# Designed miniproteins, single chains, continued (3), part 86

Each design is a single chain, and the fold is of that chain. pLDDT is the mean over its residues in the fold that is shown.

## One batch from the design tools (miniprotein)

Design m10963
Fold by ESMFold2-Fast:
Parts: sequence; structure tokens; C-alpha cells
Structure m10963 (fold): chain A 98 residues (1-98)
Amino acid sequence: SDEEALARGRALRAAASEEARALYELHPEAVAVEAKEGNEAALEYVAEALRERGHELGAEFVELVREGAPEEKLRELEEAILAGDREKAEALIAEVRK
């Protein structure tokens, strides 16, 4: 939803990690795609753009949002990405996909 996208954008704006900064930079483009083509297209656009830029953790986070992963698990993953804790982020992604 627009409110969720905006909330994530605000949280990532305060982040120190490169992954979180990259996701934040794509937020205005994601909102524009969502307005024209819907939420699923916007999430796909952001995930593809992040992978192209080498931001695999950010891309996996967006794919999990698109797949409808539990909000509690998404919050844990978002916190790990914001902290730059790559090991924890990868473990959380593996747990959610199990």
C-alpha cells in the first residue's frame, strides 16, 4: 500500500547501510510505477533495479514484500538491512522461505 511504501521510505532514509540507501533512492520511482501500473509492478520494478545495481539484500526484501511475507518477519529483515547486518538478513530470508 502507499502508506506502507511511504513508511518504509521514511525508515530507510535514516539508515546507514548501502542496501537501505539504494532502496530509499528508488522509492519515488516505485511510487510513480504504482500509480500507473499497480503495486505488484512497482515492487517488481524496484527488485529488478536493486539487483541490477548489485543490492541483493534490498532486492530480496522487496520480493518478500511482493510474495506477501508476514509483516513481523518483514520488520525483522528491514531492521537487519538498516543495521547493515548481512549475516542476520540472509538467515531471516532463508527462514521466511522455509
Scores: mean pLDDT 71

Design m10964
Fold by ESMFold2-Fast:
Structure m10964 (fold): chain A 119 residues (1-119)
Amino acid sequence: SKLFERLKKKIEEIKSLVEEFRRTGDADVARKAIEVAKEALADIWFALQFAKLYNEPVEVLEELKKQVDELIKVIREGLAAARASPDPDAAEVARQFETLLKDAEYLKKEIDKLINEKK
């Protein structure tokens, strides 16, 4: 799926930016990662709505779940980097990563619910 390929690229971009943030401690790099993560969450939300509307097979939902799990992992790494950062804005970007984590975990629960409904 073109949507899944786009999502995978965004997750790799977030991972790269989080790694750069960990090395530099630069909150501007973290803000860039947060923007891409918001786009990835929007793509996941859209994919979930499409899966509901078109009664997509469970295999599509399992792939979406794998992408959400990878996104959760890189957001957690971003949060850990923010907590270690000496940047004056580190507390602000940490709060943004916490919000993204809650949003991603919510989407994972919604995906799990839809998978269970198809069993």
Scores: mean pLDDT 89

Design m10965
Fold by ESMFold2-Fast:
Structure m10965 (fold): chain A 87 residues (1-87)
Amino acid sequence: REELLREADLLAAEAYEALAAGDTEKALELFKRAIDLYREAGEISEEEAEEGKKLLEENIEELQAMLLSVPAEEREAFIAAARALAA
Protein backbone atom coordinates (compact mmCIF):
# COMPACT_ATOMS: atom_id res chain seq x y z
CA ARG A 1 0.00 0.00 0.00
CA GLU A 2 2.71 2.51 1.00
CA GLU A 3 4.67 1.64 -2.16
CA LEU A 4 1.57 2.32 -4.30
CA LEU A 5 1.02 5.66 -2.52
CA ARG A 6 4.65 6.68 -3.11
CA GLU A 7 4.40 5.78 -6.81
CA ALA A 8 1.11 7.70 -7.09
CA ASP A 9 2.66 10.77 -5.42
CA LEU A 10 5.64 10.64 -7.81
CA LEU A 11 3.32 10.39 -10.84
CA ALA A 12 1.27 13.31 -9.52
CA ALA A 13 4.45 15.40 -9.14
CA GLU A 14 5.49 14.51 -12.72
CA ALA A 15 1.99 15.43 -13.91
CA TYR A 16 2.30 18.89 -12.36
CA GLU A 17 5.71 19.32 -14.03
CA ALA A 18 4.26 18.32 -17.42
CA LEU A 19 1.32 20.68 -16.90
CA ALA A 20 3.65 23.57 -15.99
CA ALA A 21 5.68 22.81 -19.14
CA GLY A 22 2.50 23.08 -21.26
CA ASP A 23 2.17 19.34 -21.96
CA THR A 24 -1.49 18.93 -20.96
CA GLU A 25 -1.74 15.53 -22.73
CA LYS A 26 1.17 14.05 -20.75
CA ALA A 27 -0.08 15.67 -17.53
CA LEU A 28 -3.54 14.11 -18.05
CA GLU A 29 -2.02 10.63 -18.59
CA LEU A 30 0.17 10.95 -15.48
CA PHE A 31 -2.70 12.26 -13.30
CA LYS A 32 -4.93 9.38 -14.45
CA ARG A 33 -2.20 6.84 -13.60
CA ALA A 34 -1.77 8.44 -10.16
CA ILE A 35 -5.55 8.25 -9.57
CA ASP A 36 -5.56 4.54 -10.49
CA LEU A 37 -2.74 3.88 -8.00
CA TYR A 38 -4.56 5.83 -5.24
CA ARG A 39 -7.59 3.63 -5.93
CA GLU A 40 -5.46 0.44 -5.77
CA ALA A 41 -3.98 1.66 -2.47
CA GLY A 42 -7.52 2.06 -1.07
CA GLU A 43 -7.21 5.83 -0.58
CA ILE A 44 -10.15 6.56 -2.93
CA SER A 45 -13.17 4.59 -4.15
CA GLU A 46 -13.81 3.38 -7.71
CA GLU A 47 -16.47 6.08 -8.06
CA GLU A 48 -14.08 8.79 -6.83
CA ALA A 49 -11.38 7.59 -9.25
CA GLU A 50 -13.73 7.66 -12.27
CA GLU A 51 -15.14 11.06 -11.27
CA GLY A 52 -11.63 12.45 -10.76
CA LYS A 53 -10.49 11.27 -14.20
CA LYS A 54 -13.60 12.76 -15.83
CA LEU A 55 -13.10 16.10 -14.07
CA LEU A 56 -9.45 16.16 -15.17
CA GLU A 57 -10.39 15.44 -18.80
CA GLU A 58 -13.00 18.23 -18.70
CA ASN A 59 -10.85 20.78 -16.83
CA ILE A 60 -7.19 20.06 -17.63
CA GLU A 61 -6.83 23.26 -19.71
CA GLU A 62 -8.33 25.36 -16.88
CA LEU A 63 -6.03 23.65 -14.37
CA GLN A 64 -3.03 24.48 -16.59
CA ALA A 65 -4.15 28.12 -16.93
CA MET A 66 -4.50 28.40 -13.15
CA LEU A 67 -1.08 26.81 -12.57
CA LEU A 68 0.56 29.14 -15.14
CA SER A 69 -1.06 32.17 -13.43
CA VAL A 70 1.06 31.39 -10.33
CA PRO A 71 4.51 33.09 -10.36
CA ALA A 72 7.27 30.79 -11.67
CA GLU A 73 9.11 30.65 -8.32
CA GLU A 74 5.91 29.58 -6.51
CA ARG A 75 5.16 26.92 -9.16
CA GLU A 76 8.70 25.50 -8.82
CA ALA A 77 8.36 25.49 -5.01
CA PHE A 78 5.02 23.66 -5.23
CA ILE A 79 6.36 21.03 -7.65
CA ALA A 80 9.50 20.57 -5.51
CA ALA A 81 7.33 20.14 -2.39
CA ALA A 82 5.16 17.54 -4.18
CA ARG A 83 8.28 15.55 -5.15
CA ALA A 84 9.68 15.84 -1.61
CA LEU A 85 6.43 14.48 -0.13
CA ALA A 86 6.72 11.49 -2.51
CA ALA A 87 10.29 10.76 -1.33
Scores: mean pLDDT 73

Design m10966
Fold by ESMFold2-Fast:
Structure m10966 (fold): chain A 61 residues (1-61)
Amino acid sequence: SSEIERLRREGAALRDRALAAVQALADQQGWSDEEKQELLDRVTRTLDGRLAAQIAAARAA
C-alpha cells in the first residue's frame, strides 16, 4: 500500500538523520568506536521497532 511505502521512506530518512547525528556527537565528544557502536545499535533498534509498529497499525486499519 502507498501508506506503508510512505512509512518506509519516512523511516529510512529518519534513520539516516539519526545515524548522522550520532556520528556528529561521537566526533564532538571524542567517543570510542565501542561507545559509538553501542548508541548506533540502540538507536537503530528503537527506530526499527517504531517503524514495525507503525506498519502493523497501518495493516490493521
Scores: mean pLDDT 86

Design m10967
Fold by ESMFold2-Fast:
Structure m10967 (fold): chain A 95 residues (1-95)
Amino acid sequence: AAAEAIRLLREAIEHVRQGALALEQGDLEGAIKHLQKAAEHARQAAELSGLPHAEEAAKHLEKAVKAVQQGDIEKALEYAQEAVYHAMKAIAELE
C-alpha cells in the first residue's frame, strides 16, 4: 500500500541522517548499521510500490554501504544524498 511504502521511505531517510551523523563522528560501524537499515527499508518500499525512484534509492544506499566498508567516505555521502533525492521523489509520487 502507498502509506506503508511512504512510511518505509521516511524511515530510510531518517536512517540515512543517522548514518551521516555517525560518519561525521568517525563511527564507521554505526554508519554501516544505519545505512544497511536504510537500504532494507528502501528495498521493501521498492518491492511494495514498484516505483523506479524507490528502486534507485535502494541501489544507491547499497552502494553507500559498500563505499563506507571500503573507506571511501566522500563517495558514501554522495550515494546517500542521491538515495535521499530518489526516496523523496518516490514519496511525492505516492502522495
Scores: mean pLDDT 90

Design m10968
Fold by ESMFold2-Fast:
Structure m10968 (fold): chain A 91 residues (1-91)
Amino acid sequence: DPEELRKKKEELERKHDENVQKVVATTEPLHTEVARLRNAKTEEEIREAEARARAHIAELREQSRTESELRDVDKMEAFVRRVVEEARKRL
């Protein structure tokens, strides 16, 4: 059933996001920007926090030396994109 497959995929992505959120919470620059995104009241605040979060992700990507580290950075970037979309939806 396509709808059941989509629902399971969304649930797996949600659990995956929760795990990535725990890692982001221990990474101070990203944790700060994610908190700003969640508390943003204007589109400008969202854009500024997104730009800073993306800059920190780029730095982490440059520091990554293994495929596992690069996958974690990709997960963090995907998580930040979802938080940005949720923040815009709250406006």
Scores: mean pLDDT 76

Design m10969
Fold by ESMFold2-Fast:
Structure m10969 (fold): chain A 65 residues (1-65)
Amino acid sequence: SHLDQARQLTNQARQYLNQGNNDLAIQLILQSGRLTLQALRDGADLQEVLDVSGDGLDVADQIVS
């Protein structure tokens, strides 16, 4: 599903962030966000969408901090 792909991209973004590759981490978080919106349009559970979005925002916050 698009949500499973979004979760996978967020996990990959955390790995790249831990390696110091902020540019790839940002690109993966943006792709995860697009997939999360697509999942919402396709009728995914709102709570699951919010949980995945929260994880992505946590990674984004760590990049900016």
Scores: mean pLDDT 84

Design m10970
Fold by ESMFold2-Fast:
Structure m10970 (fold): chain A 70 residues (1-70)
Amino acid sequence: SDEELEQLYKQGMEVLDQIRSLAESRGDEETIALVDEYEELIQEAYEKGNLRLLQQLLDAGRSLLATLQE
């Protein structure tokens, strides 16, 4: 549904914002560049209504965030 698509988009962007904040606090330029790439992929998936890809990108972002918090 359109509501599910919007929720996945918002959650994905929130996760990326958290990753960006951690990377910026650490001077981790490589992770910042990766976040920029993932933001572009999430936006494209949202515009195309690709629910499955949005879910995969959200899951990948959550995994990266968890790794960075260890």
Scores: mean pLDDT 87

Design m10971
Fold by ESMFold2-Fast:
Order: C-alpha cells, then structure tokens, then sequence
Structure m10971 (fold): chain A 83 residues (1-83)
C-alpha cells in the first residue's frame, strides 16, 4: 500500500532523480499512524489545505518550518491524499 503509492508518486512526477524511498516511506507511515491514533500533527498551510480538501482532515498549521521541512510535509500530504 504505502510502497505502491510512493512508486506511483515517483512515476507521476516523472522524476529522473533518485528518490529516497525509505525516508519518504518513514515519513508517510509516521503521518498515517498519527492520523489513525486520532492525533493531529502540525503541518504548513499548503499541506493542511491538501489534507482538508482530499481527506477532510483538520490539521494544525505551523509556519515556522524550514523550506525543506515544508517540502517534505507537502509531499507526505500528497501521498496520503492518494491513499
């Protein structure tokens, strides 16, 4: 499931760069576990909007993240949205 969606995400983005699939899987599994446990994890506004529009999940927003952290949060949210 998570593996299949990570591979689909890679193919859809037509990336020639090597994706760190293990790290992406770890972040996706962490986010899914938090959602399943009824816990909210703070995300940047863009990621929160994706989760709200796709899954109806109301996630707390944080804006004091680094650009790299924001990029990862958005990628995780998009992968979750495709599940």
Amino acid sequence: AVEEFIEWFREKNNSTEELDAEKLREEVERALRLLEEGRRFPVPREAAEILKETLGVDAPVVDDLTPSQKEWAVRVAKVIAEM
Scores: mean pLDDT 57

Design m10972
Fold by ESMFold2-Fast:
Structure m10972 (fold): chain A 73 residues (1-73)
Amino acid sequence: AEAQAEAAAGARGDAARKEVVNFSIELYKKLENGEITREEAKALAEEKFGAPISDLQVDNLIDLGKKRIEKEK
């Protein structure tokens, strides 16, 4: 019972992680295509997470999306 409850909590955490990764990929694609600026990317990230995002965190999100696209190649 306890292990199943922890597995369910872990699955929610994994879903949130996949959401962050998917958001990072879309953010990078829009930035690479010139659809948004880095400033707009930061604003979108702040809106997505509902909290202030540092420039370093935005850079990390963009890098995450880039690395994922490089692997999908």
Scores: mean pLDDT 72

Design m10973
Fold by ESMFold2-Fast:
Structure m10973 (fold): chain A 72 residues (1-72)
Amino acid sequence: MEEVKKKAEETVLEIIRLLAEMYSKGVPDEEIIKAIIDILKSMDEETRKYAVELLKQILDPEIAEAIEKAFE
């Protein structure tokens, strides 16, 4: 459990860094959302659940909702 949470936290930090870079380059929200979803799809289900919950606390609500809806 703790190892899964730590891996999710590390992945979320990488996503935050990627987001900062993409926003600085003027990448549209739609492309940013797709990039995040692709990263999350590469994760196992348990780690992905923790990562999504962490992202919901950090990301803009519209972006967070789009990501959550992709995994319904």
Scores: mean pLDDT 78

Design m10974
Fold by ESMFold2-Fast:
Structure m10974 (fold): chain A 57 residues (1-57)
Amino acid sequence: MTLAVISGDMEDKDDILKEAERYAKLYESYHPGIEMKEEVIKTEVGETYVVTILQKP
């Protein structure tokens, strides 16, 4: 199940990852099995960094 998606420009990668880690830590305090997936999406105007926070079944 997807719990959160944090995304933005690749230039903001460190800030996006830090925010995603904060959300993951909050979710882990309630349920075990939280996973983070990192993706880079290339577009004509640049690269977008996406972090998806998932809960394992």
Scores: mean pLDDT 78

Design m10975
Fold by ESMFold2-Fast:
Structure m10975 (fold): chain A 71 residues (1-71)
Amino acid sequence: SSKLERLKKKLLEGKELSEEDKEFVKTLTPQERIELLSLLNIPKMSDEEIKSLTPEQFIKLIEMSIAFSKE
């Protein structure tokens, strides 16, 4: 997906999520979430753990990783 590829690039650049980005993240499949997390400085999680995250928890983990990378 072109939206997913642009989001990945934005995260690799350490840019913060816009409201549009957060809405898009909520629509991601578990497989796409796993792929995004692999690009971020967060603890390695199992596929089952990623699937158990609420959309809000997943967004918070992404935001925390971005904040950490800026410091």
Scores: mean pLDDT 73

Design m10976
Fold by ESMFold2-Fast:
Structure m10976 (fold): chain A 105 residues (1-105)
Amino acid sequence: SDAARLKELLVDFLTGMGVPEAEAERVADFVVESLAGRHAALTRALLAFLRALHGLGELSDEDVALIAEILRAIEAYDPSVFQHVLDILQARNPELAARLRAALA
């Protein structure tokens, strides 16, 4: 299902950012529940985002907006996980981090 795929990608993303697996699963479950009805679009945007983090293409402004929605849901669940993710993004890709911070404002 789209929900299950989004959860798997979110867990992979969060654990790749150093979030412990059990915490990543709880955060992912909350995000999937909070953003119901949009799982296919969010999955597409998250895949594009993960590729962009590895220098494998550009992220559209529409995809940035969708990733910002995911980040807002993470912040609503756990502000500490949200801040940790932004700090890692700033270190790994400061240009992409700046685009996401602008979309979050």
Scores: mean pLDDT 87

Design m10977
Fold by ESMFold2-Fast:
Structure m10977 (fold): chain A 87 residues (1-87)
Amino acid sequence: AKEEAAEAAREAAKEGIKAGTKKGDSTGAAAAGISGSGASTSALLSKTDEGAEKAKEGAEKGKEAAKKGDVRKAAEELSKGAYLASK
């Protein structure tokens, strides 16, 4: 469960970096990578299964946003998931 949430966060980070790089948005690509790394770590360190599920949900929404080219929304969803996992 926690490892699956961490993997989802890593995949979302890769999609965000790819989308940002494709648009020439180096800052957006970096933000997606940083948010994805944070989300991955928070998922693994989550104190509850519910927190891990929230991290996974955020990662999935982030990946979907990145696929649509919305790098900012991808980073926001990853950060939100990481925050919820840290509770």
Scores: mean pLDDT 73

Design m10978
Fold by ESMFold2-Fast:
Structure m10978 (fold): chain A 65 residues (1-65)
Amino acid sequence: NDAKELVEEGLRLLKQGKVEEAKEYLELASQGSGGVAYGAGVALRYLEQGKVEEAIAVLEQALAL
């Protein structure tokens, strides 16, 4: 639940171009367990590479599971 809520807020912030704020939420979410937390970690890796659209796609897929 908490990881899902953090990822939902992080995704909202990414869609607004607020990358640094989104990273804070995704870092907290990635500390959990399960597919949503794992997806947050993968998305953070894409954001480190400047790949915002790929990060968004990963988070949307993680939330759909």
Scores: mean pLDDT 85

Design m10979
Fold by ESMFold2-Fast:
Structure m10979 (fold): chain A 65 residues (1-65)
Amino acid sequence: SQAEAELAAARAEFEATLERAKEYPELYEAGVAALKEAAALSTEEAKEYLEAATAILKDQLEALE
């Protein structure tokens, strides 16, 4: 379905961003926890959650520059 495709895309972007966070253990652990939390949500909620989490993680990575 469209919703499942959008969730897959949001998850892929979050996982790619999380890969960049591997050098920052606290951010990486928080990101892994976010993936686990998203897995417990509905498809629609998980997509929105992961999109928001991706934006936050990107901001946190930029702040660590």
Scores: mean pLDDT 85

Design m10980
Fold by ESMFold2-Fast:
Structure m10980 (fold): chain A 89 residues (1-89)
Amino acid sequence: MTKEELLEMLDEMIEKLEKMGQYKIAEALRRLRDALSKLPSMPSDRIIQFILELKQFVDSNKVLSEEEEELLVGRIEGLIKEIEREGEK
């Protein structure tokens, strides 16, 4: 999998979440996508696996509770910090 393919996958997930009215998650994924696009190399396998798990979740068309939404946004924000840290090394 290339970085370009990961960015395309995130763009598809953002579009779908916006159409579903999940704007908070879509906004968090936009920030993740921006951080990933600025990374000079491929992210770690752990980050790739999380994005793949997230895509499976988005593809399931599940509506999240407010608590589940907060937890997911927090996890995405944690990954953004990891990507930023990887980009500094």
Scores: mean pLDDT 79

Design m10981
Fold by ESMFold2-Fast:
Structure m10981 (fold): chain A 85 residues (1-85)
Amino acid sequence: SVLDKFREVAKSAALVDLIEYLKKRGKLSIEGVLDLTIDELMALGLSRVEAERVLQTARESDSFADLLVKLGFVDEELAKEIEKE
């Protein structure tokens, strides 16, 4: 699956856990990320600085795919495939 490909290339286990959490909630989108609190992101294994970076990058992103590329963890093609899930 697209998420299995993401797990193989992702540089952060916490980011993989974030994507899986969002998918389980039916919120695999920019809006889904922006609905999360810093405390929820930290519960997924992110530091406070990483959690703040995720939320700030989401506010500056045009799409979920753009967010994943800007976080530097996947290329644009794989990010677009994940967004389509």
Scores: mean pLDDT 73

Design m10982
Fold by ESMFold2-Fast:
Formats: C-alpha cells, structure tokens, sequence
Structure m10982 (fold): chain A 88 residues (1-88)
C-alpha cells in the first residue's frame, strides 16, 4: 500500500528534525530510482508503470525510500503529461 499524506508528512518531519545516516541512504537510493524512471520514460504510460516499479523497489529498501517515491513519483508523471501536452 502507498503511504498516506499524514504518514509522508510525519516521516518528512522526522527527517528534517533529526536526520540519520540510514534515512539519508534510503533517500539517496530512492532519488536514484526516480532519476532512472525519468531517463527511461518515453510516454505517460511508461512513466506510470516505472513509478509503480520504483515504489515496489523502494519499499524493499525502507519507509523513507517509499516516502521519496510516493512524494516525487506523481511529479515525474505530471512532467511527462506537460511534455505531451506541449507537443499538441
């Protein structure tokens, strides 16, 4: 299951108030997953599929990795939609 907005906010506050090495490693890994999604996405449909795959991979790494993909994955999909719209 995806994290709720309340859970995402809680995890973000924990990171901002007392960041740990474990949190930073999870965030760095999730960020690399999102960069991979962006590089390999050639359509909105591909971006949606790759974000789902990145989320499942992030879950295996930890809750902070899942938070990063849950928060920024929709933004990557939004960017792909904007690019498609701009092509008319």
Amino acid sequence: MRLSAEEEDRLLKEYLTNPTEEMEKQIKYASKLLVDVLRNSHSVEEAERLVEEALEEAKKHGKYAQMVVDMWGPMIIGVMKAIEESKK
Scores: mean pLDDT 79

Design m10983
Fold by ESMFold2-Fast:
Structure m10983 (fold): chain A 87 residues (1-87)
Amino acid sequence: VGDETLKERETYLPKIREKLNEFFKETLGGEVVSVELIPYGRRDGTITVRVVVETPDGRFRAIAEVTYDGELIEVNGEPAVSYTRLP
């Protein structure tokens, strides 16, 4: 019992994690600690994920919209990522 689409999208999580880890390492010097699938998409052909990133400045949570191959999509010329500082 459950959403078959969500289970199918979970098969892409390892690639998404790898790509996001590269992105955050280059942009923030950070490491991806966890990636969780958010069970709704804003666009067809994308996956929305919640990411916890450990950086030298501390932890934060990011919400990222990616393609199925883990590429960040661009909205208004910027990567589709929003950040919230964790305590």
Scores: mean pLDDT 72

Design m10984
Fold by ESMFold2-Fast:
Structure m10984 (fold): chain A 102 residues (1-102)
Amino acid sequence: SAAEERLQALRDRLERAVAEEASTEERIRLLEETAKELKELAKQSSGEVKARLEEAVAEIEEMLKYIRSVKDEARRQRLATAALRHAAAQLGEILALLRAEA
């Protein structure tokens, strides 16, 4: 489905950003873009998938809030990287749900 393709592309982008030496600001930007895309997908979804997408958005937004509160650049970079890994894993779980029911 279009939702599966969008989620897979987004997950692949998150995984690439973790593997590549992206800047902290680029990683924060990718998390913001991810939350925005997941909000749009949630509006087009229903049931358990919608609930999981909305949960993922809330978690990413809380992670972003925390990352922005940190003044230590090295710690901020580590937190942004961890947030990308967490988001990628969460998208993988949502993709598994979509594929199991499609």
Scores: mean pLDDT 86

Design m10985
Fold by ESMFold2-Fast:
Structure m10985 (fold): chain A 115 residues (1-115)
Amino acid sequence: MEEAERLYREAKEYVDKTVKLLEEAIQASMEDREKGLELIKKAAGYAVKALDLAERIAQMGDVERAKEVLEYGIKKFEELQKKAEELSKQHPNARIAAGAARALVAMFEEALERL
């Protein structure tokens, strides 16, 4: 695979890891708020790695793949935000994960505007 394709796949994998950790944070926070916060912090780390890779892809001249990574992340985080907001009606601690997902949407939208 060409370098841009490799970075593109890695960036999407980091978005997927972020989503998985936020889903785990929702479940964990229902029983242990502190454990939920730890998982959110770890998820944020993977989200930053995805953003860094999208920036590198854009700097290599592949702006369209960079946009696709950011749009993929926005879609996944918006889906997770809605799911967490719905769960928060019965489990108030899910609001923390909903807030984290909303912050990630804003961060990825800002990155998309800079391309």
Scores: mean pLDDT 87

Design m10986
Fold by ESMFold2-Fast:
Structure m10986 (fold): chain A 60 residues (1-60)
Amino acid sequence: MSREEYEKKIRELRLEMAKEAAAIGAKGKAEGKSQEEIQAATGEVLKKMLEEVRKLEEEL
């Protein structure tokens, strides 16, 4: 892919990750989950983002 396409996809991915992490945090608090459980769930979102970033870099 082109560098510009890569940068666009990274921006979109970061925005989507931020929304997903915020939703997980809000839902976890509403359900009475511990801070530790909420952090574990948001950590999985970060891990997914890093894996998707690596895939995009491999297509450069």
Scores: mean pLDDT 80

Design m10987
Fold by ESMFold2-Fast:
Structure m10987 (fold): chain A 74 residues (1-74)
Amino acid sequence: MKLSQEEQIENFIKMVEELAKDLLERRHLSPEQVVARIEAMKKWFLKENPDLSEEAKKKLEEKIEELIRKVREE
C-alpha cells in the first residue's frame, strides 16, 4: 500500500479517459452510453476503495464530472 489516494485517483482517471476516447472514436457509442460506462467504472473504484477520504471523493467526483462534460460536449 504505497500509493496515495491522490495517485490512485490520478491513475484511475487516466484509465477512464483512455477508455472513453476509444469508445467514442472506435465504437461510435453515444455520449450517453459512454457516460454510463464512466459511471460504472466510478462505482467500481469506490467499491474497491471504501476508505477514501471526503477530500479524495470530492476530487474523484470533480474529475469524473469534468470527463463526462467533455464526452457530452465533444
Scores: mean pLDDT 79

Design m10988
Fold by ESMFold2-Fast:
Structure m10988 (fold): chain A 86 residues (1-86)
Amino acid sequence: MELEEEKKKEEEERIKRAKEIIIELIKKDKGLSDKEVEELLNDPEFRKKLEERAKVIAYTAEKLREIGDQIDKEIAARRAAEAALA
């Protein structure tokens, strides 16, 4: 049953990347220093909220990627049809 462990690792990696993105966005939007970010990360309540938001963003990013892939396929099909008519 390594497939479940692989899914967990991929999910953890997606959540980790989402956390990094959230931290960068908060830092940029609020103008926080590295020290202020570290202080926020030391707050257990902030870490819990960060993880919850990271899970939502990771899920949303996956869905947005699926939509992007569908759009790319549609554009490719349209271009192929135009090339066939030319």
Scores: mean pLDDT 74

Design m10989
Fold by ESMFold2-Fast:
Structure m10989 (fold): chain A 62 residues (1-62)
Amino acid sequence: MALAAKVQELKRELVFTHSTRIEDPEEGVTSYQLGKEAVEKLNKANDYLAAGDYEKAIEVLK
């Protein structure tokens, strides 16, 4: 119920915040790895959601 809504909110925040494009024209782009980490967190959260474990999903996403 409320926990499921919180998981969805955290998933959106994770994508919005951690997938932000960051550029350093002198050193190049090093933040691409953040995208992969965000995807892994989303996959783990989805696995916990499928099991009905909203608390663990929230912990993974924070």
Scores: mean pLDDT 65

Design m10990
Fold by ESMFold2-Fast:
Structure m10990 (fold): chain A 115 residues (1-115)
Amino acid sequence: SQGLDIVDQARSQLQQTSQQIIQAVKNGDKDKAIDLIKQMQRSLRQSLTQVYDLMTDPDAKGQILSQQFVVMGLSLDLIKRLPSMTPEEAVKAIQLAQQSILQKLDDVGAVVRAS
């Protein structure tokens, strides 16, 4: 349950931070949006590393590590692309990344529950 608690906290933090990122974009503050994405990336990395450390099964560890790399890649893609986007494009990109990361957190939760 500790691993699931970490995943649930990560989901809640992602949802809250995503709303703040969208608000920063709508306010025309792309620098703040990027800083919030970097903060989100650091928090997600910390949470997924904690879940990884709780696993004893090598296959479970490998699955969590794989999901962590995907989540980090999605965050880095947003940071790189955001400066060249319109506010409308940026909001859509953030929403799609949020949905993808939430799905990866669900996948991590399933690994934890099966372990």
Scores: mean pLDDT 90

Design m10991
Fold by ESMFold2-Fast:
Structure m10991 (fold): chain A 89 residues (1-89)
Amino acid sequence: SLEERRRALERELEAHDDRLVQTAVGAIKANRDADPETLADIAVAAVRQSRHPRRTAEKIVEAAKQYVDPDTAEKIREAVLREVERLLA
């Protein structure tokens, strides 16, 4: 049915966003000693490509806290929230 196809597409979009989160978090973890701006750019790029920017941003920020210092995590948070507001304006 059309509804089943819509649900399948929505699952594909969520899977797409989850892959973006995994890729961004993996890159942040692998490059944890890079400057905060570079790590923020990785996160922002994922948010820009996401179909659910706010949710993608929240997942990246929460995961990044485990791999980077608090100051770097805050800069990532600020950058992705700014991008979310820009996309949803």
Scores: mean pLDDT 87

Design m10992
Fold by ESMFold2-Fast:
Structure m10992 (fold): chain A 88 residues (1-88)
Amino acid sequence: SMEEEFEKVKRTLEILAELLKEMKAKYGNVDAESEELEKELYELFTKPLEKRIEEEGLLYLEELQEWIDNAPPEWQEELRKLLEELAK
């Protein structure tokens, strides 16, 4: 069901938003592309995200992107609304 898949998408995006807020609070606006920063981002963002995805049975980032690319317009609109709420 698209609704069931969207619920997984929503949960994955909520986790992403939480981790991004934590990262911004800790490091500010990070625009620098350095190898050391990439390692910090992996440990603080990617690794916790992957762990939460595995523990909760959610979509991996590649599966999430595939869903976004293939979602019908009605679900694209729901995604837009969700992203607006998460950005607050």
Scores: mean pLDDT 72

Design m10993
Fold by ESMFold2-Fast:
Structure m10993 (fold): chain A 83 residues (1-83)
Amino acid sequence: MKEKVEEAEKEIRELGEKDLQKALDAARENMEKYSKKAQELNDKAIENKDNPDLAKKLREEAREYGAVANAYLSMAKQFEKEL
């Protein structure tokens, strides 16, 4: 989890040093992408509530994607302040 967040933050910050607008756009697009993935996994966990092991794995995966989405959201807000 932490490694995925740190890698995402590094990539977008490096882009921001060269082109702040492109970094903002990329952060927004990735935030939406990973938020949608987290939601889809949470929905699957609910559908599989009668299989607790599978539901747990799906919820854990959703949390990882949600953490990545939140990292992109935080970076997008930071870039918006710098524009």
Scores: mean pLDDT 81

Design m10994
Fold by ESMFold2-Fast:
Structure m10994 (fold): chain A 63 residues (1-63)
Amino acid sequence: MSEETIEEAERVGERLRASALAAGLSEAQADEVANAYRETILETGDPEKGERAGLAVYLRHLD
């Protein structure tokens, strides 16, 4: 991946983590959201796939 893609992935991951915490998720749950996003992008190189993975984990932790 390009350096720009990695930087963008980290920034979006941090926002997703912060958003999850603000929504009342635990630190561990927020880490799962951010990790799902980051790991998917690192594994696939697809930011859209990463976003969907992170969102899926986030929604699972919301009641």
Scores: mean pLDDT 75

Design m10995
Fold by ESMFold2-Fast:
Structure m10995 (fold): chain A 114 residues (1-114)
Amino acid sequence: GKLEEAKELLKKAEELLKKARELAEQGKIKEAVELLERAIDELRRALRILKELGVDSKKLLEAEIAIGVAELALAVAKVLLKKGIDPSSSLLLGAVEALEEALKILKEALKELE
């Protein structure tokens, strides 16, 4: 059902974020950006499911803000990459930390449905 789908999306996002952090720390910027975009997609899908299941709007808003911060950071990184400028590892690590916060919030919200 939808609850099991949300659990799988959050697990996949966690794995993507762990790998993206490693790649960002190694300066593999393009690869890190690609994994972070996938993590954002997984987290946004989980967020939609939790919203449909009636989770607390305040908690979902906090997760949406964190995802939005990461989306902005990645948009900046992609513009820099297109211009042949390497984005800072700090920018990508900031995006990772924002998505890790969103993941934590969504995992806590999921527990309230169990």
Scores: mean pLDDT 88

Design m10996
Fold by ESMFold2-Fast:
Structure m10996 (fold): chain A 90 residues (1-90)
Amino acid sequence: EEKEREEKRKKFLEKALPKLAELLGLPEDASAAELYAELERRYKAADKEEQKELLLKLADIFIEAAEEAGMEELAEQVRKQREEIEKLFS
């Protein structure tokens, strides 16, 4: 159902975007483009341990947002990505 998917996506973004802004030290009303640009800048400037921590924090935010939005499959997918991130940096 189209509207059900759109409402879940909206709930996901409503939960994820403010947490991303908080993580990155940006205003809560920061655009997705601004969030992406700051994330990319921080990741490129970070050392290996900082990159790992940043990616794990991102995964945690996405998991929480997906669970709150009722997107259980997305939450599971992000949990798998989190596991791969830990393996990559181990």
Scores: mean pLDDT 80

